# Designs tried in a protein design run: designed miniproteins, single chains, continued (3). Part 28

Each design is a single chain, and the fold is of that chain. pLDDT is the mean over its residues in the fold that is shown.

## One batch from the design tools (miniprotein)

Design m8944
Fold by ESMFold2-Fast:
Structure m8944 (fold): chain A 75 residues (1-75)
Amino acid sequence: VSDEEIERELERVRRTLPHLSDLQRLEVAAFRLGVGAVQIELIDGKLVNNMPGDNSAFDSGLDALKHLVENHKGK
């Protein structure tokens, strides 16, 4: 999956599901890109990844989604 595909999917989810929170839209985008169920929490304005073996934190949903697709696709 390319960075451009990740950006397009997140934008598509934002457009088609505006009634969801940013975190919920991120989870939908991750699922559609093959990550499956994600464990992400919003803490102190940062998106914290709680997936097993990974405690990364991100300032943007796009950066979080890129990391999830790269490191957790198919897990």
Scores: mean pLDDT 73

Design m8945
Fold by ESMFold2-Fast:
Structure m8945 (fold): chain A 78 residues (1-78)
Amino acid sequence: SGLQALLEAIKAEEEKALETVKTGDLKTSQKVLKELKEKHNKTIEKMKKGGASQETIDAVKKHADQVISKMEELIKKK
């Protein structure tokens, strides 16, 4: 389904972003974090337009917030 494809796509982007933040410099890591936040917002908006349940949207948002927090913590250690 379109919803499953969106979830798989954002998870792949999260994995790539996390690898870049772990290995990259401060400037690159900050750029990737900003881009991932924008991708999360776009994915959530597409899910809403696609008729995803509020429970699914809330779960995805919570997961996105956790991933962002983890990346922000890694960036602070650079």
Scores: mean pLDDT 85

Design m8946
Fold by ESMFold2-Fast:
Structure m8946 (fold): chain A 62 residues (1-62)
Amino acid sequence: MSLLVGVDATIDGKTYKGLGLKHGDTLTIRFEYKGKVVTATVQTSQAVSEGDTVHVTVDVDL
């Protein structure tokens, strides 16, 4: 299924916009925080309508 939804990600209190995520896709977010590399993986497990916005919050556990 090819379904694109808008995703806003909040990481350590900061919001990152403009991430496109298709149903069934896996999104890997990699960033540097206080000199350490953090990797977070998000996978869509449910059907989401096109044009919907999904909010993702990542706890920074270094």
Scores: mean pLDDT 56

Design m8947
Fold by ESMFold2-Fast:
Structure m8947 (fold): chain A 98 residues (1-98)
Amino acid sequence: MLEELVLKEIEEAKKLGVKMSAEQEKQLREFIATSSEEERIDLGLEARGAILAVEYPDDDKKRIELLIKYAEELKKISKEKEYLEKKIEEIKKELEEL
């Protein structure tokens, strides 16, 4: 479930113009297949962040708020709830520094 969501985020990022070579895509897919759930969470957050940067280029607050919402959605389906809670707090701190 989490692996499928991360792969979907990467495909959406590519559709929105995030530049990735065929070799980079292959390496990323192989990494996801062999990665820990924590590493998959990190990749999902990075991909969502890239998508949000394209969709909301001039709205840092909106991007961070939507990234927090995405992390909370990942927390509902992930076994690594404590890791996601830590990531959510790190992202919230970034929002507070705006």
Scores: mean pLDDT 75

Design m8948
Fold by ESMFold2-Fast:
Structure m8948 (fold): chain A 88 residues (1-88)
Amino acid sequence: MLSDEQKEQLLQDIEDYKKISEQKKDQFQQDLAAAPEDLRQKILAEAKKYQELMDKIMEAIRNNDDEGLEKELAKLGVTLEEVQEALE
């Protein structure tokens, strides 16, 4: 299970990622405009699912819900052990 320090680091990493994504929003919109319509719809659907998943991960960490965190990370195809090793 993640330590409190590792949970804080993971929250910070997700927030930093969101900040970088916001800064690159204009580029993302340009890339979407250049993509074929079918691919554009798939990218938008995947981006929405990913955003919802990230929000659930952050909520689980903030609420100290270790079971919820494991469940949401499993949807990304990663384990708590893998995340813990990456934070070391």
Scores: mean pLDDT 74

Design m8949
Fold by ESMFold2-Fast:
Structure m8949 (fold): chain A 70 residues (1-70)
Amino acid sequence: GATLRLSDLPYDVQFAIYAALQILEGEPLRYTEQHVEALETALAYAPTVEELADRVEEIRARLEQIRSRL
């Protein structure tokens, strides 16, 4: 189960996760490698972060969707 809070993560990781959450809330007109990197970071930390543990599958699905367009 999740053992950390989002605020316990390094600032760079927190920023990437917030970027990933923004992607989940809406689709940009253009996807980039930076969007992939943000979602990969969020997916890597999601199982250990309380606020993201229930969103692992949503993050994975969006990451796969974007990768299929690149």
Scores: mean pLDDT 76

Design m8950
Fold by ESMFold2-Fast:
Structure m8950 (fold): chain A 69 residues (1-69)
Amino acid sequence: DQLQQQAQQAYQQYQQFKAQAEQFRRLAMENSSNPGLSLRYLGDALIYEALARQYQQQYDQLVAQLQQQ
């Protein structure tokens, strides 16, 4: 149903942004010898972590609603 589809979409977005955040954290570590570039990648990671958290919260709320059906 619509609620199940919304939950799946939220979970997909969560996974995507989580993967992006992990990738940028890795890039920050790999470029630790260039503090400006490393800090830039860390900034990108934090943005994607915030987006992932948003979709994780949405997914959790939708799953809770589905389990009450």
Scores: mean pLDDT 86

Design m8951
Fold by ESMFold2-Fast:
Structure m8951 (fold): chain A 80 residues (1-80)
Amino acid sequence: GEAAAADIVGAAMDAMLAVVRRFEAGELSAEEALARIDDIVAAAEAALRALETAPEAVKDAYIASLRQAADALRAHLAAA
């Protein structure tokens, strides 16, 4: 249900923040960091859509939150 959706988004957020930290440490280029964020978002959206026990409105809300967070991180990387 909703707990599974929250876990997927939480894991995706942690993974995206780890990518940003590696970029800030000089371990990743902006292009590499953006590509990794895109992969994380795509995997998380697919996992959310695959949930059979979560209502569609809950999936839509978590996907929207994930996209908003990813857009903020992409803007940060693009501005650097």
Scores: mean pLDDT 86

Design m8952
Fold by ESMFold2-Fast:
Structure m8952 (fold): chain A 80 residues (1-80)
Amino acid sequence: IDQQEIDEGMTRITVGVMIIAAENEGLPKTAEIIRQALDQSEQLTLESVTDQILKLSGISVDKNTVLEAGDALIKKEKEE
């Protein structure tokens, strides 16, 4: 009925799973940046969270999806 509430719920679930996965893999910096992106997103959408991840990390990706941004962030932390 409220499509915005459904979309926000799905965004929280998707991003929440990414945070848990990063913590379980021992990637605390990745988990922290994703948490900050979720908290700082004015609208709770996957696109908004993706934009915030890229802004906070300074990373660029060819496909602006939350999964591509997450993968780039994981790679950056592992290369440190």
Scores: mean pLDDT 78

Design m8953
Fold by ESMFold2-Fast:
Structure m8953 (fold): chain A 65 residues (1-65)
Amino acid sequence: MILKITEKGKEYLESFGIKVTKDEYTREEFIELLAEWLKEEYGGTKADAERVIKELLKKGLIEEV
């Protein structure tokens, strides 16, 4: 599954210090990106990354392609 980062999604993620380097990620790549950031900043887990992805999809900040 491919996740496309919308323009609003990029702005949103970058506001938290997450560097978006491309417009499309595999789900696995995006989970790793979020999980790494969550570990460093908040001590979070892959489960926290999955919750973030669900919220971003619900808000239309990222899209499934």
Scores: mean pLDDT 78

Design m8954
Fold by ESMFold2-Fast:
Structure m8954 (fold): chain A 61 residues (1-61)
Amino acid sequence: MRAAREAAASVPGVGPEAADVATMGVLDGASVEQIARALVEHYGLAPEAARRAAEAAARAL
């Protein structure tokens, strides 16, 4: 959990709330694409940053 959150938060442009959402999405079984879409739609992240955050969280878990 902690490692996934820290990995997502290390992506440029990703704040703590967005990092938590990425981590929770992975734990809930959402795909990287679903998580990235949610981060773009609800947190205004750039699509590339959102995707990298979701991938980082998934790799750390």
Scores: mean pLDDT 79

Design m8955
Fold by ESMFold2-Fast:
Structure m8955 (fold): chain A 85 residues (1-85)
Amino acid sequence: MTDEEIRAFRAEVIERLGLSEEQRRRLEELERKLLSLPPEERRAVLAAFRGELLRREGADEAELERLAEELTEPARRIEERKAKE
């Protein structure tokens, strides 16, 4: 996961979930943490954050899953398309 992907993740989560000021701040802290980690560890931290958000903040499970899928799928589809060619 690249720095650009992390920034896109934060922006889309804020935009689509209509996050509160506190949730935006937590997401900002997550972004900083992810940017400080090597790429291989970033996905594990994102998965942990998703799990915590579902359990602690009462986020809609399906909505959060769709958002995570939507965030990664365009980038993955572009990468897969290039790999197929």
Scores: mean pLDDT 59

Design m8956
Fold by ESMFold2-Fast:
Structure m8956 (fold): chain A 86 residues (1-86)
Amino acid sequence: MIREEILELARRAGETGDQELFEETGDLLAEHGDREEVEEALRAAAGAAAGLDPAEHSLEELLVAAAVKAGVPEEVARADVAAARA
């Protein structure tokens, strides 16, 4: 199961829309997470992002960038993000 510290970071990235926090989440997942843990972190970030202004934050692109940073191919990352945001 994903480390609690990575889940907490993913939630903070979602809450704030901070690109740097999404990048840090992706880097930690690249070192410590598998595909299933990447999906769990994406769901946590997406769920936390309900308060973000969509005009100022491209949540989809931030989530895709984090997943790609974690080692997921872009096409698969986009599918994973779509599932996490459903």
Scores: mean pLDDT 73

Design m8957
Fold by ESMFold2-Fast:
Structure m8957 (fold): chain A 60 residues (1-60)
Amino acid sequence: SVDELIEELRARLDAEKDLRVQMELGAALTGLAALKVSGTLTEEEAERILKKTEENVKKL
């Protein structure tokens, strides 16, 4: 579920020690929170944001 993906991402951010990775994870959480507040957050959109975040992290 979307809520499970968000909690997994929060746990990952809390455990992360690399500041650049923390920045990318934090940005993803902010985007997900904005979509959730607007009522437009779908599992597809959440997965898209997570995939983009993983690609950004790989490029660091």
Scores: mean pLDDT 83

Design m8958
Fold by ESMFold2-Fast:
Structure m8958 (fold): chain A 75 residues (1-75)
Amino acid sequence: DLEERIAELRKRLADVESELNKLHEEYQKAVDEIKAKPKPSEEDIKRVNELKQKIDSLHAEIARLRAEIARLEKE
């Protein structure tokens, strides 16, 4: 059912947007922790970079989900 597929995509979009908000909070905390440390570790820097990559990936997924929902709604 087309309506069920659209509903599933909208639920996934909401879940991804919620995850993005949580990652933004984690990213800000990680950056603040590095700024507070006189000597940040390689693991601290790696964590910040990994969070940024995940945030970028979620933005791409949100754009893709929105495009697919719009495509299906026109059918």
Scores: mean pLDDT 84

Design m8959
Fold by ESMFold2-Fast:
Structure m8959 (fold): chain A 56 residues (1-56)
Amino acid sequence: MEEEKDGKKIKIYPVRPGDTLRKIAEEYGVSVGALIKANKLKPPYKIHPGELLEIP
């Protein structure tokens, strides 16, 4: 990507108990890999309730 428009508003999703990256990705029509990259997640790529995820 070119260095254009850094700081764009992205959809923020508050993680709920029982949510998974796959479920959130499916609901927003993005890939799990896109969520991982947008949120700089590291293995084992677990998310916790109350965390805010950026949806690209």
Scores: mean pLDDT 73

Design m8960
Fold by ESMFold2-Fast:
Structure m8960 (fold): chain A 85 residues (1-85)
Amino acid sequence: TLASQDTIDFLRELLNSSATSVSEEEFEEFVWEQYAKHHGGTRDGDEVLLGEATTQRYAELFGLDRTRLTLEEFRELLNEAARAA
């Protein structure tokens, strides 16, 4: 799973409450879009663009010096941030 289980469970419930059934593939795409937004970024294809405030925060905490991350790099960053919290 590319996002935390708690976040995925939350987004799955949110999608189900919309009275629309989605495929597992569509759900995973939606999860990544919403997860990125929730954590101060925007999904752009196979990458995540970090917002200015999020970039500054992670630069201070982890020395992050770029605003575009791959999905894998973004997942790793969020895992490190969760451990630091």
Scores: mean pLDDT 65

Design m8961
Fold by ESMFold2-Fast:
Structure m8961 (fold): chain A 76 residues (1-76)
Amino acid sequence: AEAVIEKATKELLELGRELKKENFEKRQAGNSAELAGLMLKISVDAALSFVEQMKKMDKEAGEKAEKLVKEAIEAL
């Protein structure tokens, strides 16, 4: 169980880093692709649902995952 939570948390952190890179490139280009932004938001909303389920199983792991997902949302 802990190994699965650790892996999921690491994957969310990597997702957040990837989203930051994508948004950096879009800001440099001055291009706000609304569709791409909407797709990213939908993906983040799905991640938030997953985080809520994690909180029910392990509150601290869920809170860490929530922080990573919120950081990814701020990058959008």
Scores: mean pLDDT 64

Design m8962
Fold by ESMFold2-Fast:
Structure m8962 (fold): chain A 84 residues (1-84)
Amino acid sequence: SERGERALELVREWGARQEAEDQAQKDSYLTEANKRADEAFKKEGNLEAAAKVYEQISDEAEKQGYTVAADALRKKAEELRKEA
């Protein structure tokens, strides 16, 4: 069915756009978080200060509805705490 084929194509195109948007938001938040975390580490001299920055920016991303970015930032904070 022509209608069915068009619907599947639109779903695939929408999914690809959503993935690209999620990745762009994730990359943008990680870039900013990495910069602020590096500055916090240089000031305080400990990984806990850096981890707190990632958690704060994760909360900001979550409040904006950017769940993929928020999850990536929380994972980074947890990894830093395990190394601390």
Scores: mean pLDDT 82

Design m8963
Fold by ESMFold2-Fast:
Structure m8963 (fold): chain A 76 residues (1-76)
Amino acid sequence: SMQREVDTLLQRARDLYQQADDLYSLSSGLLAAANASTPEQSSKLRRSAQDLQAQADKLRAQGEALKAEAEALRRA
């Protein structure tokens, strides 16, 4: 049914948002650790944090696309 398809897309969007939030939280933790670390380790942690944030941004964008698809189906 259309409602089941909409619900599935919205659940997938929520799962992607949760994954993105988890990666943002991990990135923030790495940045906090970087502030307390040696210069060499700090640079490595900051790079890892940036990589995680980029991954989180992609997951969030995917979630937004699925949410838009669900809303389009609801209007059909």
Scores: mean pLDDT 90

Design m8964
Fold by ESMFold2-Fast:
Structure m8964 (fold): chain A 69 residues (1-69)
Amino acid sequence: SKLEEARQRLADLVREYFDLSAAGKLTPEKLEKFIEELRRLQEEVRDDPGLVATIQDLIDYLKELKDKL
């Protein structure tokens, strides 16, 4: 389903973030690209308010992290 595909994509994005973090390769530019991908995913899952809220929390976290780098 579209929702299952969206959840899998969210899981893949989270994994990619942790892999880059562990490798010391996080940059403000890469964090910005993750935020853009998460915003696109929010539009795809608009019919699931809980998932929209979860993605928003991740975006807010990444924005705070970007501002501190």
Scores: mean pLDDT 85

Design m8965
Fold by ESMFold2-Fast:
Structure m8965 (fold): chain A 68 residues (1-68)
Amino acid sequence: SPLAAKLDKVADDYNLPPGYGKKLAQVAEDNKLTQPQLLEALRKDIAGATDTPAPTQEELLDLLNAAA
């Protein structure tokens, strides 16, 4: 899905595992997650996976919109 590709690009920038974006997109579709819920899940996973400060939901939305 287009969402999976955008999520994978953002995930790769934050050193999340390969295929993370496809998995998160599937979870979002299966559970009918809202955009804020999806962004919060992504933000929490970034915070848990890296020693860098987690971006805000607004910053993550901008990154997803910039992803081709």
Scores: mean pLDDT 78

Design m8966
Fold by ESMFold2-Fast:
Structure m8966 (fold): chain A 55 residues (1-55)
Amino acid sequence: DEVAREIARRLGISLRAARSVLAALRSQDPVVEANIRHDLGEENYAIARELLERA
């Protein structure tokens, strides 16, 4: 998944971690989204969300 690779590159995280982030954002579960937003922080969450929306 090219989106996962771009998230890994932009956030400076592993591809494995980026795939987990992408899966969480795609789940559209508010609890899962709240948890990932907390773990990434606001700025990194916004970047990951924007990359997903562009795909």
Scores: mean pLDDT 80

Design m8967
Fold by ESMFold2-Fast:
Structure m8967 (fold): chain A 75 residues (1-75)
Amino acid sequence: SALERLKRLAEELGKEEAIEILDDMAEAGRFSEEEAEDLKRAVETGESTLSEEVLQRAADALEEAKRLREELAAR
């Protein structure tokens, strides 16, 4: 599920880093305030009430951030 993918990516990145990425996306208007709060809770607790579509968008963003971090580390 998208929630399990989000949890895995947050664990791989570190929960604090994952929360920062989600905060940045919320400030960019990619999530509503309510969605952003639920996503941060999902990272902390593994529980969410959000739709699969919203969870997939969040997981995709964390995966992209992880990829960019790995590319920068290869410099």
Scores: mean pLDDT 80

Design m8968
Fold by ESMFold2-Fast:
Structure m8968 (fold): chain A 72 residues (1-72)
Amino acid sequence: LKEGAVKFLELLKEESKNPETKKKLEEIIKKVKKSTDDEEIKQLVNKGARLVEETEGMDAVLAASARHEQSL
């Protein structure tokens, strides 16, 4: 759960080209690592995915999702 969320956010960061987007994702990852609330973790993952969708495009989110599934 938490480990999977961190891995997915790291993949979103790798698929991002904008340094500001990468920095914001890094902050979200830190919040996930400190969280003990499953609902907060889910909200943070959704926030990261939406950030990448808005700044990099949907293709970046889809690429990260495909890589995450292949890593399982």
Scores: mean pLDDT 79

Design m8969
Fold by ESMFold2-Fast:
Structure m8969 (fold): chain A 102 residues (1-102)
Amino acid sequence: NLREEQERRIEEIVEAAAAHLRRLLAADLEATRRLLSSLFNVPLATLSSMSPEELVEWYRDRYLAALRARLEAGEEFTDEIVDKLLADLDKLGAGLLAEINA
């Protein structure tokens, strides 16, 4: 089932994004909240009211919605696109972690 394969690929990307966020939150919770506020244009006060686990669920939901919107718009998540998105998430996560640790 093509739709089920696409949904599995989306879930793989979402779980990778969640794993990167958990790493950032473990390194510095307050710096990560500030970065999320800036990246997603969300008030810091809103993110500061959330626990680390609530932040992961919020981020997962937001990523899932964005990727599903791309799928509904007719994008196909090929192995190449998935690999690129996973690599981009890894680079972004490493860059943000370096910024937090600076």
Scores: mean pLDDT 81

Design m8970
Fold by ESMFold2-Fast:
Structure m8970 (fold): chain A 84 residues (1-84)
Amino acid sequence: SELEELFEHIKKALEEGTELLVKYIEESEEVDLELVKKAIEHLRAVSEKAIEYFRSKGKEELAEELEKLTEEALKRIEEAVKKK
């Protein structure tokens, strides 16, 4: 289905964006915490919009999976910051 294909693209973008942000945090000698905070806020906003879109189309299972993936992504970013 077109919505499942759209979901896979959003999932990949979330995964790759999270990996990039984690890499920035891990490799930087000094982490710009305000930059990280803004990136997290943007990531949450985009994910929330996508979750609402899938729910509006009756794709509750895709919305729930994206919500779970978003929470896991945010936990990974938080853990990377805490290790600095």
Scores: mean pLDDT 88

Design m8971
Fold by ESMFold2-Fast:
Structure m8971 (fold): chain A 77 residues (1-77)
Amino acid sequence: SKAERLAELEAEFEKLRALAKELGNEDMVKAIDLAEEAAKILIEGQTKENLEKAEELVKKGIPYLEKAYEKLKKEKE
């Protein structure tokens, strides 16, 4: 059901968020939060309006992913 898919999605994103927090990567946490919001919109329905909303959230997340990547790159020896 939709409720089961939402619960599974929330559990997986919480796991990813916890991992990002353990890494101290706040930009990764922000990117994960935006991705979760986009995924939840798509589970509600894959309408044109929802696809456009999800796309905007993904675009908003890209700068955070770039910052997250740069931080991870600097932490490699």
Scores: mean pLDDT 84

Design m8972
Fold by ESMFold2-Fast:
Structure m8972 (fold): chain A 59 residues (1-59)
Amino acid sequence: TDERRRLADELFRLANELGLQGADPDFVYRLLQTALGTRQGRLSVEEGEEAAREARERL
């Protein structure tokens, strides 16, 4: 869905920003995995939204 695509794109952007800020590499890696899983439909939109919220709080 368009919603799922936009969420995945947001998760990839957040992972890139956190990586540039020197965030925990394990957290960045998990965020990238969540972005991919969301994009592919393996993870729910709700799981992706929760990950995006956590990532935004760490910025």
Scores: mean pLDDT 84

Design m8973
Fold by ESMFold2-Fast:
Structure m8973 (fold): chain A 80 residues (1-80)
Amino acid sequence: SDKELEEKLIKELSKRLKLSEEEAKDLIKILKNYLEVKSVSELLEKADSEITPESLSKDLNLPKESAEKIVEILKELKKE
């Protein structure tokens, strides 16, 4: 389900980016808005084709290392 996928994404983002659960939820909301998607499933599908670490770092004003980790996590979760 999308809820289980979101919970998994929250856990991986908070763990690997050292964010709180609420900060990870906010980041997911930002990513959904950035890609104009409404679910985590759609986010993972669209991210695989439309995001690079460089574009994400520039567009969301994130450190390059954080953007690289975000892209890696999204690609890993899509593979299941």
Scores: mean pLDDT 84

Design m8974
Fold by ESMFold2-Fast:
Structure m8974 (fold): chain A 64 residues (1-64)
Amino acid sequence: ALEEARRRAEELAEERRRELEAQGWVTSPIHYYEEGDKVVAEFLAARREGGRSVFERVRIEVPI
């Protein structure tokens, strides 16, 4: 159901966010939206490596 898909997306996105933060990444707020038959959770992660900034866009899709 939609409610379960949303809760699963939140769980997975929060887990991934915590994992990245533990590895020294700074993360944006998580953005949630519906796309067709799925719930999408999306956020940006950034980390400094030497003299450069590294960025990762994280996208998690959970079927409804």
Scores: mean pLDDT 83

Design m8975
Fold by ESMFold2-Fast:
Structure m8975 (fold): chain A 76 residues (1-76)
Amino acid sequence: MSPALQGLSPDLQQQVLDQFAQVGAEGHAREWSGVEVAQRVGDVLRQQLKQSTNPQDQQSLQQAIQQVEEQRRALE
């Protein structure tokens, strides 16, 4: 689990993990590449950041987005 996700509020952490599980399941079913999955995970995090009003959650989401972008670049 990403250390940045552990900084999220419990409710947001559960919501993000549920969305990640959905992205992973859809990616497997649609045969997405690791790059595509990482992009979709990043999109989920960016959407949550836009909806977040909690400063701690915003900081943790920004860190998680950076980690996903680094992972995506490493897979290219």
Scores: mean pLDDT 77

Design m8976
Fold by ESMFold2-Fast:
Structure m8976 (fold): chain A 60 residues (1-60)
Amino acid sequence: SSKIEAMKKVIEENEAAAARMRELARENEDNPLLKGLYELVAGGSETTAEIIRKRLEELE
């Protein structure tokens, strides 16, 4: 269904965003405030992906 495909895409987009934020955090290792901010954003995207994944499993 188009809804299931849309949910899968949102999971993929959030996982990709988290990976990029983790990379930016690593590149800013000498700036603790900026590193922490990127890690916080990555965590939010990871949590969003997990919530959607759990909902998707309930629909399958």
Scores: mean pLDDT 88

Design m8977
Fold by ESMFold2-Fast:
Structure m8977 (fold): chain A 120 residues (1-120)
Amino acid sequence: EEDALFAAFQEALRTNDKEKIVKLAFRVGEALARRNFDVPAYTPEERVEGTIRVVADLARELMEKGLEEAAVNLIAGTIYALEQRLGLPVEKIREMLLKYGVPEELVDRAIARYEERKAA
């Protein structure tokens, strides 16, 4: 399932299908977080840090391409997976995203998006 998700996301990026990129971004954020939790060689802290670095880099790339809604959804999916898998407080996830260079406005929008989806 995850390989199919990443393939679909890459194809959407290749074809500049902005609606599909935005739709898939939340699930990609969740999947990126999940991949790092299954690595036995890393501590829980190292897995979280690895996830945040990858997500921060991808979010910046999406922003550079004008895909701001996709960047928001990607980060929101990552927040969701980190809260569900590790019980990490949203405030601590926010601090880590800021530490790795995600703009504060983008992080705050992603937290709002996460809360909207949690309430639905």
Scores: mean pLDDT 80

Design m8978
Fold by ESMFold2-Fast:
Structure m8978 (fold): chain A 100 residues (1-100)
Amino acid sequence: SKLDEFNEFLTQQNKELIELIEEGKLTEEDLRKVGEEIINFMKKLEMSEETIKRIEEIFEKAIKEIKELDPNDKEKQIEVVEKMFKGIYVEAAEDYSRKQ
């Protein structure tokens, strides 16, 4: 399904961001780029404007949380990223179920 394709895409983006954290290379620009790619995918899936707005809010919250963390606290950075992707998937799955 298109939701399964989106979930595979989210899984790959999550893996790539975690690899950047492990290497100590994660930047705000990396997070924003991933956010733009996810929003573009959601627009192709014709997800509601309300869902897209909630996902944008999830990204902004995650960026803020990561900026407030110690740059060497990789475990907490990973937790923020994983929580962000979980929230994105839940919002997308709920939107998808409403359109069937």
Scores: mean pLDDT 84

Design m8979
Fold by ESMFold2-Fast:
Structure m8979 (fold): chain A 71 residues (1-71)
Amino acid sequence: MEEKKKFINEVIEELAELLHTENSEEIKEIVLKVQKRIQEIAEEYEVDGISEEELFEKALEIAKEAEELLK
């Protein structure tokens, strides 16, 4: 449990760094929504037993999809 939360927090911190370098409020809002979605996926991870590596890759893919959504 704790290791999974630590991993998710690391992903959230990486997204926060993106927020720090991004000046667009639209992109910031998307990144924040992606962080929330990652939290939901982490909760499902408890049930599905998805590996931490796979969870991280999925989270990053969702972040990129969110960026494309604002184009």
Scores: mean pLDDT 60

Design m8980
Fold by ESMFold2-Fast:
Structure m8980 (fold): chain A 67 residues (1-67)
Amino acid sequence: TRLTPEEIRRAAERLGLSPEQFLEAVASGALSDETLTELARELGKSASTIRENARWLVDALRQQEAE
């Protein structure tokens, strides 16, 4: 199961973050396990799925920034 752009936007909005800030916060471990569990429940996914997808997407975005 993958996070969609809409799911990322909704999660970010809930936390008052941009989508990019949300992905970085998840990937860096800045979000608490409680917060991740709550978001996972709302999105119908596991916290581990959100964490894994965020790490992959952040890595992909960093490579794309290199142009």
Scores: mean pLDDT 75

